Designed miniproteins, single chains, continued (2). Designs and how they scored, part 77

Each design is a single chain, and the fold is of that chain. pLDDT is the mean over its residues in the fold that is shown.

## One batch from the design tools (miniprotein)

Design m6661
Fold by ESMFold2-Fast:
Structure m6661 (fold): chain A 90 residues (1-90)
Amino acid sequence: HPAFDRIVERLAELRVGGEVVLVRNPKGNLGYLLVQTEEERKKLEELLKNGWEEVARARLSGRKLSPEEREELLVLISGEVAGEEAAKLA
């Protein structure tokens, strides 16, 4: 998946560690997850048990993000800020 490869490359450039997982929900929508903690790993496993599908995975060596840094990076990974704001207003 070309978007997955670009996200993995970007996170590697930022030296972010953990597992980058591309998932598909039961409705067919794609999402990106960054798994850096045991709690996040359990959440991923619960999603997969509930009909979410793992499309791609990459493991990166690097640093853990603070909660604030993670929120900022997830906004950048999940799409354009304008697109996310439009979705919140719709």
Scores: mean pLDDT 70

Design m6662
Fold by ESMFold2-Fast:
Structure m6662 (fold): chain A 72 residues (1-72)
Amino acid sequence: MTTATFEIPALVTPEQAAEIAREVSKETGAQVELEVDPERGTVRITVTGTPEQVKKAALLAANRVLEADAAA
């Protein structure tokens, strides 16, 4: 089991972040946590699982956060 944490510059709502975390966790089997920091304009993504789950979940979460930001 491994954990990866990274931050993306994006503006999303806490509700959007919670929905993305739930869906990505369901699709990949990884534990996914998203924290929105509106002061910095960033979203912190923390993914825990097997190395393959972490890689897949990290890519999916990053893409969905960026898509949500672009749609806002």
Scores: mean pLDDT 82

Design m6663
Fold by ESMFold2-Fast:
Structure m6663 (fold): chain A 99 residues (1-99)
Amino acid sequence: SAALRRKQKEAIETLEEAIREAERVGKEGSPETARAAEELVEALREAKEVAEEHPEFGERIGEAVRREMELLNRAADKAKGARGAALGVRELVEEVREE
């Protein structure tokens, strides 16, 4: 479906932007924030692989990643925010893999 391919492309672009933002948060933050951001980057890269292999999950993955990154951007504690985002992304990846 052309619609599924568009949603997949949008999700991949969202994931690539999220990876760059997470890497920035890690570089600009404390050592604790850097470690949490590395965990988030790993989770985002795994979600990107799922979106690339499964176009049908693209929209759900993209929406969840956008929500988690918005929460991270608003978080006063960036280390806690990045750990929370990593957990949320990993939980979604596990959920879609079971479907």
Scores: mean pLDDT 89

Design m6664
Fold by ESMFold2-Fast:
Structure m6664 (fold): chain A 86 residues (1-86)
Amino acid sequence: SKMEHEEEIIKALEESMRLLRARVDALVAQGRLQEARDLVRAALRSLEGLREEAIRNNMSERVIEKLDEAIRELQETLARLEALLA
């Protein structure tokens, strides 16, 4: 069903974010700040594209809210990384 499909999307998003956080943290710990920044920038572009697709496909407010939360988190992470590279 549409609801089951949306739950699968949310679960996939949560897992992707978990893996992304782990990779970013590992890159930062290794001093690979430019690679961490580039990874976060790429992830932000992907999530913004997914958000546009979700709106186009008339997905629920819950899916849009979860995408907005992930985008906000990555925007904050990007700002921190850019400050470290300044």
Scores: mean pLDDT 90

Design m6665
Fold by ESMFold2-Fast:
Structure m6665 (fold): chain A 100 residues (1-100)
Amino acid sequence: MLSPEELAELIVKIIKEKAEENNLEILDIQVRKEGDVITISVTLKASSSISEEEINKILNETIKEIKEKLPEGVELRTSVAFEKLPDGNTLVRLQIVVTL
């Protein structure tokens, strides 16, 4: 089984790869470990040309890939928030909580 640090690194790697593939800009990634819980907080920026529907599809595909690569018995919870910026770009706040 992967260590908590290896699990966090794997999740961050998947997020970075999916963001690059889909032209999402990574503004911030924060990783917090508290006991058996790993919280990964990601802030992304999407161009005004990318719809909220497409962002949701990208995020769902990203979460699916993470779930497929996690060991059995690991619980994954996710939350997403969107904010429209004055320039038409979208801020995306993704939180991934992994319980070992």
Scores: mean pLDDT 85

Design m6666
Fold by ESMFold2-Fast:
Structure m6666 (fold): chain A 111 residues (1-111)
Amino acid sequence: GPPPVVKPGDEVLIRARVELDPSVTSPEQREALAAQIRDAVEKALNDGGLAEVTRIEVRLVGPHELEIAVHAIAKRDVTVEELAQAVRDAILSVPGVKRAEVEATVLPPPP
């Protein structure tokens, strides 16, 4: 079916799996790269007027693999595909990122 439409004020969860370049070997390099990914994603969503980032969680799941969860509130009418693409492009813009797989989901309203 058509991709779900997100409306202003909707909460979204954007999940990414990120493959790092094998040259990224130290914990310090991974922390610096995680910080660069957070900054790139926040800038892409906030400055792009797509969504306001409320939280970014980055978890190391392998020596060269990160799992990222981005919590955001939509600022305009967007599709989940537009949100996923913006986050994917932002992550891939960071040197030391080899690959990124990104999915966006609309969260139910809080009780």
Scores: mean pLDDT 83

Design m6667
Fold by ESMFold2-Fast:
Structure m6667 (fold): chain A 100 residues (1-100)
Amino acid sequence: MSIEELLDELIEAIKNKAPKKEILELRIELVEKLLEEMERDPEKAKELLVEFARKLGEALKLPKEEIEEVVNFIRSMSPEELREMLEDELASLRASLEAL
């Protein structure tokens, strides 16, 4: 499954209030694939994360100003900072899944 397909599946699961375990498993798979993309093309990985932030923000009906603030924050991160953030997120998500 592509990263874009995983993003759409995760957003749909969140909208439909899917079980916490399902959402966590989808988030783990997404972060793992984003980390793989960071090794291949950091700029593309950053663009995919920006697209996710926009789609999720719109799905949650957040104000445009808030969505753009999150997008600008992601864009301001260095590739190293983004990689560290994704690694920390992956560890946190795995711990959350084990706690279920």
Scores: mean pLDDT 82

Design m6668
Fold by ESMFold2-Fast:
Structure m6668 (fold): chain A 77 residues (1-77)
Amino acid sequence: MSLAEQITKIFEEAAARLGLENPSPQNFLKAAAADPELKAILDEGQARAAEALRAGDVEAAVEAYRETAERIVELAK
């Protein structure tokens, strides 16, 4: 499974857990960006994932995205 496929699955599952009408990675990102608190968590997670990718650690990048999605879902409930 590619990095892009893993990230897509993480965000799609997070969108479904948030109860979004049409769960998709795009709708998850849009919902998170609409809330300043959730956007801050998303921006932090993306920065962490980018740092891991620059270091060549794909596994750490996937984990950063997973942790970010979990935090957003927990906070938004």
Scores: mean pLDDT 82

Design m6669
Fold by ESMFold2-Fast:
Structure m6669 (fold): chain A 120 residues (1-120)
Amino acid sequence: SSMVKFLEELAEIVVGYVKAMAERDEAAAEEELEKLRELANKSNPVVKSILNALIDELERIRDEILANKDDREKVRKLIRDAAYKTSIAIEKIGELNNIPQEEIEKIIKELEKKVNEIIS
């Protein structure tokens, strides 16, 4: 139950992050990355390692979007990459914590739905 809520919170933070990046709102994107760093710092070493790898990838994606603000197709591709990398992190954390596969899939599907709405 608490881990399902943790994964839902992780997904919600990333949705906020990609929305900020779609709007080129650097300050809002940094606020969402700070929330993700706080989740990592509260986590056990294995989950923290997975989240730190995701944070590094999201920071790279942010920098690439900001360097290519007017390239709409590249920005959409980078936002899709952020959603994909997040889905892999959710799956890994969920599996390590014996969360039912149906619950993991539900969280990932909702993340993908919300991200697709942002880039439409």
Scores: mean pLDDT 91

Design m6670
Fold by ESMFold2-Fast:
Parts: sequence; C-alpha cells; structure tokens
Structure m6670 (fold): chain A 97 residues (1-97)
Amino acid sequence: TLGQELQQVIDNLVEGKNIEESLKRAKEIIERIGDPDRAGGYILMSVATNTVGSEKEKLAAKEALLYLMYQVFEGKVLPRSWFPALSDEVYEIILKI
C-alpha cells in the first residue's frame, strides 16, 4: 500500500540509508497520490506511526517529505531557514530531484 511504501522511505531517511533513492521514491509516491491534502495526510500519519526513528529523526524526515511535496505540487523553492530540523545534505538532494 502507499502507507507501507512511505514507511520504507521514512525508515531509510531516519536511519540515514539510501537517502537520494528514498527521496526519489517519495517523489514518485507523492506524484502518484496526485493530491496535496492526501499526500500531506499520508506523510503526517506515516511519520507519526513510525517506530524506528527518534522524535528528532522523525521531525527531520517529516520536514524533508513536506518540502518535497511542496516542490511537487507548487514547483517553488522554500527558504532553507523554514526547515531547521532538515539537514543541508537532504535539502540539497531535494533541490536536485
């Protein structure tokens, strides 16, 4: 299911594994959902129910996925300062995909 696919992405992001591929997969999932309210709901629920990450790691994953979602639907770059839990590495990857 979409929720299970998104949990795999979140697991990888909180563990710092396959970050670029996981973000590309998240973009594909978000595009397949095709609706920002539904995509946002899936992201928030999947992060909230994740059992692998710490609260800090889950916050960083949430910020990454919400930023990616915003880029998919709005096509705009948001200020780096709005995502303080997001690492510079992950931010730069999102800008390139």
Scores: mean pLDDT 84

Design m6671
Fold by ESMFold2-Fast:
Structure m6671 (fold): chain A 100 residues (1-100)
Amino acid sequence: MPSLEELYQQMAELSEQIRKSTDEAERKKLAEQFLELVRQVAEQVPEYREELEELAKRIREAIEANDWATMEAYMHEAMLLVQRIVNKQLGRPEPVSVSL
């Protein structure tokens, strides 16, 4: 089972690929893979499940509407939430990156 940090990294890579893609069918395929990673995160962190499922629903609705700007906005919100979950589990709540 991938760790939350590994899932976050995969989500970040998919988000970057979607941003760089100009093919609508490829963007849709990559976005579906992103939604599957969101689902896997939700299964590992039940306390955030409802928030992650709502974001996944909004992303899916945007994909169906071909509203790529709205899709990217909700994907960004999902990335921020997952990053906060990872940082909390590592004992590094956001924003503590200035303590090095």
Scores: mean pLDDT 79

Design m6672
Fold by ESMFold2-Fast:
Structure m6672 (fold): chain A 59 residues (1-59)
Amino acid sequence: MKYILVYGTEMTRSIAYRLKEGLELGGEDVEVLEVPPSQAQAVKQQIESQGGTVVANYV
């Protein structure tokens, strides 16, 4: 399963990369995206419509 973590600030970036490390150690496919807060919901919907899973949205 593909997991997507999104962030929009330096603080949320550090949280996203910490979760990425944990998920990848568990054998998951993880992508991290920098997304402006104004686009967060649209990006989440787009990823989920393609069968991806958004674990967290940290914008």
Scores: mean pLDDT 74

Design m6673
Fold by ESMFold2-Fast:
Structure m6673 (fold): chain A 72 residues (1-72)
Amino acid sequence: MEKEERIKQLERVREEALKGLEDIKKTRGLSEEQVKKIREEIERIYEKALEELTDPVELGDEIALKVVETYE
């Protein structure tokens, strides 16, 4: 897979995760501190994935697990 295409796929996963976080914030009433922590974790996982060109599915799974761990 071309590097440029992989980067676009990872960017899409990140955007979807951030949209999901906004939805969870509204539906679950998360505090600003919780939202900030989850957002920072999403960005950190994304940065690492971008450097390593991680599989988009793996990135999505890592983000999903981290979100659940953070607010449960």
Scores: mean pLDDT 79

Design m6674
Fold by ESMFold2-Fast:
Structure m6674 (fold): chain A 100 residues (1-100)
Amino acid sequence: MVSLAEAAELLFEAAALANEVKRAHADNPELQALADELLSLIGETMEKMRAGTLTREELRETLERVRELLAQMKALTTDPALQARLEAVIARIEEALRRL
């Protein structure tokens, strides 16, 4: 099963990548909105982890939504290096979801 530490590392990596996409595409309002939604979701989930209130079901739902948001960001970005990094994080989240 996925540990809370492993889940937290994935969420931190997704958040860092979202911030990088925001910087690379400052003039793309759709990418800005997707990145902001992702960052908000991650912040809420990490707060629940710290409070000890995050359930396995909530973690699964969060990772599914994070995967969806990252996939949308990958489709909209024109930077091939960011596309590759988004694809790599998506694959790691899919692996984590299979282990939940």
Scores: mean pLDDT 87

Design m6675
Fold by ESMFold2-Fast:
Structure m6675 (fold): chain A 83 residues (1-83)
Amino acid sequence: LSEEMRREAEAAIAVIRAAVSRLAGERALAEGDLAAAAEHYRKAAEAYDRAAEALEGIDPELAEELRRRGEELRRRAEELAAE
């Protein structure tokens, strides 16, 4: 694989990890476990940040979108942890 293709694959894996963590957070929230939900959303945000970093030189527009998604989840995690 080219280096660009490898970075795209890394980003795809990170996005999948983010989706899995976000889903786990939603499940924890539905069960009333705010602390677990906050932790899962934080992990999802970190995964989006990694995906954005991998795409920075390849697709800066998508990288910015993923960074925004990560920031939204990080804020949500902080709100849940404060409750």
Scores: mean pLDDT 86

Design m6676
Fold by ESMFold2-Fast:
Structure m6676 (fold): chain A 55 residues (1-55)
Amino acid sequence: MLTPEQLAELKALVERAFGLPPLPDDLPLESLPQEAQALARHAAREKFGLELVLP
């Protein structure tokens, strides 16, 4: 499971990359567009060494 800090960093990265408004703290990553989910998986692996299981 991601820490709150890691989740916040991934959301901020997605917001920056796709030009999105601030994402809600309680928004699950699985509800993001496929491209944003792919970026989140890549960033989690690169920055935290974690593999995200997203549908």
Scores: mean pLDDT 74

Design m6677
Fold by ESMFold2-Fast:
Structure m6677 (fold): chain A 61 residues (1-61)
Amino acid sequence: GPKGEEGRKKAEEYTAKGAEQLGYSREEGIRAAREAIKRFPNGSADKVAAAGVLLLMGEKV
């Protein structure tokens, strides 16, 4: 996942904003971001946010 606490918060925020734009809740976005962090432990905040949005849509990541 994104390094440090700030990187994780940035990934959660980017995913939450993406989720809201797609009609999901911020809480669903944050849940998806946390799942994406587990799948991509060395991923950047942008990579995690993209993966989180795809997970919300039921897509492969």
Scores: mean pLDDT 77

Design m6678
Fold by ESMFold2-Fast:
Structure m6678 (fold): chain A 78 residues (1-78)
Amino acid sequence: MKEEALENIEKLYELNKDNKEIVEILEEIRELVEASTDEEVLENTALALEHILENYDKLSNESLLEALKRLLDYLKKS
């Protein structure tokens, strides 16, 4: 699950290279994922990122940033 989460972060990074706010949030999420050993947290994170990727074309930059901030808050509390 950690590898799947990291792969999904990399895909979102490639799609958003020119958006500094999104890149910054993705880097923070990546660091927390790398540090985590909680399998449930890693599975939930991979699924959340997969859901974001599947719905990417429907998301505004604002909605994407909000979704990533919610995921970051989840990881910080876990």
Scores: mean pLDDT 84

Design m6679
Fold by ESMFold2-Fast:
Structure m6679 (fold): chain A 80 residues (1-80)
Amino acid sequence: SPLDELHALLERAVASTDPAEQKALVMEAARVVAAYAESQGWSDEEIHEIISRAAAIFAWALETGDLAAAKRELEALLAE
């Protein structure tokens, strides 16, 4: 499921000490979110917004280390 994929990417990003790997994982999360939104028939504007929100959640998790809160935000993000 896209949520399980995002959770796995988030856990790997927060556990990583390599900025290049963190960036690659955030970009992969953006692709997962975009593919999900496209599959649900979301507009280009809505796809852009969800990508931006997912990136912000990952950035926040990388700064705070709060995986539990970031996972809850990703679950809320994928809810219509």
Scores: mean pLDDT 84

Design m6680
Fold by ESMFold2-Fast:
Formats: structure tokens, C-alpha cells, sequence
Structure m6680 (fold): chain A 106 residues (1-106)
């Protein structure tokens, strides 16, 4: 499990496993991976945080986990020197996730 790898200080291996889990067909696995990446964001090296960004962006397209993915994106983005293009993509995903939540509640 990714949590065990993080506890062992095996951050690169944990990041790879989290990325794979964020693409899982099971929304519970996806949600758990997103939550764990957010919790571990202060422990993960910048390189591993950057590695996870495209996986979180892909996971954010699923309305079932879009809210958790958006929170995770904001948390990781706050710890990274991002280009204006990367910031724009993250902002766009967060706005879309909020829109999906509002539409589901209507």
C-alpha cells in the first residue's frame, strides 16, 4: 500500500503507486489515493509532487472524486513553483469540479 511506502520514506515508489491508484476504475481507490497524496504533500519531494499533478488532473474529470481531486490540486500547487499555464489548468479544473457539484445538487 502507498501509505506503508510513505511510512518507510520510500516517496518515489509511493508517488508512482498513488498515480496508478488515481487512475483506478474504483472511485473509492481513487479517493483514498487523492486524500493520501494531500496528507503526504508536506513529506513528498517537489519532483514527486510534480509527477502526481497530471494524475490528479485526470482524476478530477470524474465527478465522483472531483471535489477531493480539486482540494488535492490546490494543496500540491501551493507547494510547487508552477508556470502560468500550469496554474491556469489547475484553476480550470477546480472551477469545473465546483460546477459539476452544483449541477449534481440541482
Amino acid sequence: KARQLLEQGRYSEAARLLGEQMLSKDPKVREEALQLAREASDQLPVEDLRYLLPYILEASKDPRVARIASITLITLASRLPLSPKEVSEIVGRVIRSIGIELDAEL
Scores: mean pLDDT 77

Design m6681
Fold by ESMFold2-Fast:
Formats: sequence, C-alpha cells, structure tokens
Structure m6681 (fold): chain A 117 residues (1-117)
Amino acid sequence: MRKMAILFTSGGILYSAGDYEGAAELFEEALKLEPDDALTQVYLAEALRKAGKTEEAEKYLEKMKSLAPSPRAAREAFMQALARSSGLSDEVGRRTAQGDLQAHLQIVAASSKRKLE
C-alpha cells in the first residue's frame, strides 16, 4: 500500500534523526495498515526500546522472534533501502534528517504527493 510505504519511510527518517517516539508512532500507524509486515514490527520494537518504552518493545520482539532473524539485520537493510528510495546519498540523507528534519520531511512529502497525484 502506498500510504504504508510513506509512513514507513517517514518513520525511518525520524528514527535515523533520533526521534524514536515519533518514529514509533509512524511505524505503529503503518502496522495498522499492514499488520503482518514483519519489518515494520521489528522497527517499531526498536524505536519503542530506544524511546524508553521497553515493556511495549518486548511485546513486539517476542511476537517477531519467529519472523525476523534479528532487529539489527532488519534495521541495517531498512537504512540502506531508505537511502536508495529517498534519492539522496546515504550520508547526506542522514545528516539532513538530523540537522533539519522538518525540511527533509517536506521534501519527502512533496515528492510523494506529486507521485500520488
């Protein structure tokens, strides 16, 4: 689903910027659209854990022990895919998200809106 992909990508940008609570909210919304998406469940658990919500994170990690080889491996694959899908170099994308998260999200939203329209 296109909306799920947008939410997942935006959550990844917030995660790379260190906004783990914002990332968790976007991943949770993406998961509501695609409940069986193991990759989104892994990232939601990691974002919750880094946000200090460890008990909530553990619920998702237990559910996913049979779905993903490791949260670290899934996170690494996602970061690489996010860098490619954003059309930005990996380093530039991460620095933009960390230094100017709002501007980066505006660029992503504008690109997505043009493709959807």
Scores: mean pLDDT 60

Design m6682
Fold by ESMFold2-Fast:
Structure m6682 (fold): chain A 75 residues (1-75)
Amino acid sequence: MEKELQEALEELEKRGDEIAKELLEVSAEALEKYKKEGVEASEEMKALHARAIEAYEAGDEEEARRAIAELRELL
């Protein structure tokens, strides 16, 4: 997950739109939490992160923003 998350962050940074920036920020917060606290990514966090990326790639901005908000609540 962590390596895949890092690769996803690099791709999002290249795209440069507002939802990509929000995804980049929440993903960076998740990575920092894993590094500092040694927190295992829960199945719920993994599912929400995957859903946010899927929705963003599909152009579903409403679902992407919702998944990002739910991710932030877990961080």
Scores: mean pLDDT 69

Design m6683
Fold by ESMFold2-Fast:
Structure m6683 (fold): chain A 98 residues (1-98)
Amino acid sequence: SEEDIEEGLKLLEITRLALQFVDAIENGDKEKAEKYLEELMKLAKETDPDVIATGLGVAAVLARISGNEKLAETLRKAADAFEAGNLDEAYQILKDAI
């Protein structure tokens, strides 16, 4: 359905933003990392918690494959917080990584 396609596109956008967040942190770009975090939180308010958690989970796997174990764990913890509906906890987990 069109709704399923829109959810798929949001999942890809969340995964991309999470990976851009990881890349910004790896490059020491705190301003860029905060900008991607703000975009992710804005999208999270408009997205089903399961879709957000799945997108961050995919990003965590990709971060791990690229050798960034610490940020992969951070994304996984944030995904768990989003799945629980705890946006404030998810935000704090991600912000503490910056």
Scores: mean pLDDT 86

Design m6684
Fold by ESMFold2-Fast:
Parts: sequence; structure tokens; C-alpha cells
Structure m6684 (fold): chain A 91 residues (1-91)
Amino acid sequence: SEYKKKLLEMESEVGLKTMEVEVLSRDPRVSQDKKDELRKKMDELTKLMQEMRKAYENKDYEKFEEIYEKMQKLLDEFDKLVKEIREEMAS
């Protein structure tokens, strides 16, 4: 189903973000404040991912779409934060 495709694509994206957080959290060029901000956003993504999976399992597609939209916004914020961190590391 299209919902299953969206779920798997989102799980893949969150998995990639998890690896990126692990790498950046170990980099001494990244400030502690930015590491804490990354962890906070990753925790929020993980929580929403669990809620999205549960909505899918319950066939609550209205709630699924609401969570999907929230996750997309959070991923955009995450990408912006990572870009800022990488620019600071390059300076």
C-alpha cells in the first residue's frame, strides 16, 4: 500500500539521521549545545516514528498523515541544524 511505502521510506530516513547524529556527536568540532540540540531532535523523531508505526498498525490513516506531516517538518528542521553544524565545522 502507499501508506506502507511512506512508512518504510520514513523509517529509512530516520535511520540515516540516527547514523548522522552518532557521527556528529563524536566530532570534537561540534559544540556541546549543538550535540544536545541534535539529541533532542533525534528523540522527537524516534517518538514520532513509533507513533506513526502504531497509527499504521491500527489502520488510523488520518492520524498517520498528521504524524507524517509533523515528521517531515521535523526532518526539515533537522537538516537545517545539520547544515549549520557543518558550516561551523568548515570555518
Scores: mean pLDDT 88

Design m6685
Fold by ESMFold2-Fast:
Structure m6685 (fold): chain A 65 residues (1-65)
Amino acid sequence: TKDGVIDRGRQLGDHYSQLNPSTRPYADRYLDLARAQDDASDAGRLTNQMHQTLQSLINQQNLLS
């Protein structure tokens, strides 16, 4: 948030590690697509997009468990 992008990047990693093995390949593909589709030379913008993608996948996984 206000402190900086560093914590945001680390939180993204934490979210990824929370995914179960069956969801990680899906997350990997989505994250790769986000990187390729958005020419984000800005670390903050890319990190935020990846965060949203992972959060969406986690939420869907929990709802459909």
Scores: mean pLDDT 58

Design m6686
Fold by ESMFold2-Fast:
Structure m6686 (fold): chain A 76 residues (1-76)
Amino acid sequence: EAEEYIKKALEEKDIKYLYEARGLIIRRLSELAREKGELTENQKKALKYIKEADKNIDDIEKAAEYLKKALEYLKE
């Protein structure tokens, strides 16, 4: 889901798909944090990469790279 939106953003060159991917990643992070009552180290890494994507949102490819990193940490 989030990965598919990142892929669409890169293929279509449309930032709206990056916002969709970002929203899904944040929702997942919030769900995981709620289950544990606090963020794990991997979830903190995911949040750091989301913040890096936000700093680079004007660069679709750079922002997508950071969102992919965030998503990988959430899978661990």
Scores: mean pLDDT 79

Design m6687
Fold by ESMFold2-Fast:
Structure m6687 (fold): chain A 73 residues (1-73)
Amino acid sequence: SEHVERLRRDPESLAEEGRRAYERGDYERAYELATEAVRIDPTNKEALLLLGKVLEAMGDYEKAEEYRKKAEE
């Protein structure tokens, strides 16, 4: 059976935690969580949109645009 305990959460849980970090202004933490979620599931639109928002808040407009475009796929 699949191991139930993981060092990292599934991409949905990571995106949720990242969104919470973003809401409190912790952009570095939000970036870490969103990036890991996208690494696990590059088609997770919620994580891609969150990563785009975080990158905009951090001033990385080029990467923000790329992730927003990926979220439309």
Scores: mean pLDDT 78

Design m6688
Fold by ESMFold2-Fast:
Structure m6688 (fold): chain A 67 residues (1-67)
Amino acid sequence: VAEEAKAKAEAILEATLKQLEAQGVDVSDLEVKVEASLENGVLTVTVTITNTATGEETVLTGSTPLE
């Protein structure tokens, strides 16, 4: 359960960082916060990326039932 949440969070983070790098964002300027929550058999992962050079904040949320 916890391992599934961590794997999902890492997958979303990896994809998002690749997208930002492709857009020319320097990952060293990024602060990343990953939160995973399991409620009623639904895993919700929230990734918050803050670009400290620009102050821009990007929030990504994904939910998947665990059955």
Scores: mean pLDDT 72

Design m6689
Fold by ESMFold2-Fast:
Formats: structure tokens, sequence, C-alpha cells
Structure m6689 (fold): chain A 94 residues (1-94)
């Protein structure tokens, strides 16, 4: 089952908007990679800039959805995203 560390969740909640946008863009890139779809960075960035929280939530829901078909693939993507969150957002957490 897909699971994020408590440290990553805390880092996400405490992250600045700019860091959240970077994390959300990475999540969308990982979803495209998992689904084998082309990733348009400019279009993805525009969507993130319009609604960062909705874009992040959508990407996370898609990773969870993939876990029903391919749990190993979804778990690897969740691990990569968790590590990215810790690397980018953790320095902003007190």
Amino acid sequence: MVNFSPEAIKALLEASEDVLKEITLEALRLVAEIEGEPFDEEEAQARVDENVYGSLAGALVRIIGISLEDPEKAEKAAKRLNEFILEKALPEVE
C-alpha cells in the first residue's frame, strides 16, 4: 500500500508556495512516467500555477489509483516523490 513518511507530510504542510509548486510539478512528471504519457512541462507548470493544491491532490490520487493495478510501480513512484519532498521542503520545516 502506498504510504508517505510523517516527515514528508509535515514538510509538505510547512512548505512555501514556491516549494509546493516544485513538488507538484515533480508529482505530475512522475504520474506521466508511470502512465507512459508524454510530459509537457510548460502546460503542467501553468496548471500548477493556477491551482497548486488541486494539481498535487490529483497527482497523488492518480498514484493511488495505479497502486490498484500495479502496486510495485506505484510504491516506487511514491518513494521517489517522498524523497523529493524531503530534499526540497525539509529545509523550510522548523
Scores: mean pLDDT 75

Design m6690
Fold by ESMFold2-Fast:
Structure m6690 (fold): chain A 55 residues (1-55)
Amino acid sequence: SPREIAEEIVNGIKEAMLTMMKYLEVPEEEIKAYLEKFEENREEMIEYFVKRALE
């Protein structure tokens, strides 16, 4: 479904960002802030990609 595709994309973005932040040795506090903001915006990101997946 479009929502399942969107959820996979959003999770992929999260994992890619975490990998990059670890590679760049980003402080743990900044990683925590990223995760908090990511989860706050998760549903908006999913809705955005659902709309894109239907095009």
Scores: mean pLDDT 84

Design m6691
Fold by ESMFold2-Fast:
Structure m6691 (fold): chain A 96 residues (1-96)
Amino acid sequence: DPAAEARVRALAERIRNGQLTPAELEELLADRALLDAVLRALGAAVPRTPEQEEAAALFLRLHSSDLRIQAETLSEIFDSDVDSILEALKLRKEQS
């Protein structure tokens, strides 16, 4: 399906650019076939275990266009304050 292939390429590009919207993130996490196709388009390994599925979800959250989703994810990884990380991410975006 050319439309499905175009959607997969579009989502992969948005992930590479850190522009994955919260709605697109939710779509990818709800649709395993779409997630697997997008991960293949990125050259990533398709998750085969629950741990790998958690790692894929973490990767997608880090490429979200929503800075709070990024900050919450980084806070979990580094055991750091969410608000401090969010402030740092906002400052970095303003300098770009």
Scores: mean pLDDT 80

Design m6692
Fold by ESMFold2-Fast:
Structure m6692 (fold): chain A 115 residues (1-115)
Amino acid sequence: AEKAREEAIKEAKKGIEAGKEGLKEAKSKTAKLGAETAVKGGKGALLAAKSPKASEKAYRLAREAGRSAATGGELSKEAKDGRGEAAGAVAAIGGGTGAKLAGELAGNKEAAELG
């Protein structure tokens, strides 16, 4: 249990770092929105990994990140990679519910069906 939680925290931190790097490299409004989404999603996953009671907060943050992504068109590669890592952390913690959140963060509805 503890090792799985440590891995989830590690993945969430990687997602946040990737999002921050994407934000530095982003040259368009859309790329910046994608990078911001990755950072918010990663922070949500990190909170969920540290506390079971934080899962509801992580869900709310993931939904907010999804709305931010919907405002833009194409996302930077770094922001997409960061979102994937953060989504993986959420899925590991939340089971079926986490998989739905992971699907939303990654922009892939098929991923949500696997939970």
Scores: mean pLDDT 52

Design m6693
Fold by ESMFold2-Fast:
Structure m6693 (fold): chain A 65 residues (1-65)
Amino acid sequence: SDLEKALEKLKSKDPKVRLEAILELYELAKDHKEEVLEALRKFLETEKNEKLKEFAREKIELIEK
């Protein structure tokens, strides 16, 4: 599924691929809100790249409204 692919991309060693995954998860949040929020919050616990963390926080806030 698109959700499973995006979740796998979020674990990539390439920060560009992880950035793409955050964008894809944001689009998928319309139909998978709880799963996307859980994944992005877990991502924030392990991610060390501050720019990716900031981007994920922004998307979490937008999804939560």
Scores: mean pLDDT 86

Design m6694
Fold by ESMFold2-Fast:
Structure m6694 (fold): chain A 95 residues (1-95)
Amino acid sequence: QSREEQAAVVREATRALVEEVERAIAEKAPESRLVTLAVAGALTASEAELLGDYETAAEAYEAVARLYEAMGTEEDKELAKRYRRRAEELRRRAA
């Protein structure tokens, strides 16, 4: 599988992830669902980073941050801030 084909699959997975994250938060999904999406999102972001698709990686990390913000504990808010910072660093690399 070519690097471009791999990148296209990861971009589609990221779009699906963002839509699911928005739905889960809007529907006040259980914490177990939010955690599952956060793990999937972090893995997707890591794959995008390895492929050099920093914009897609940033979008996935931003989605993960939104999930932790929705869970709302002090530790979750700290995790969300770290993921948002990582996304901002990656967006600067993409520019």
Scores: mean pLDDT 87

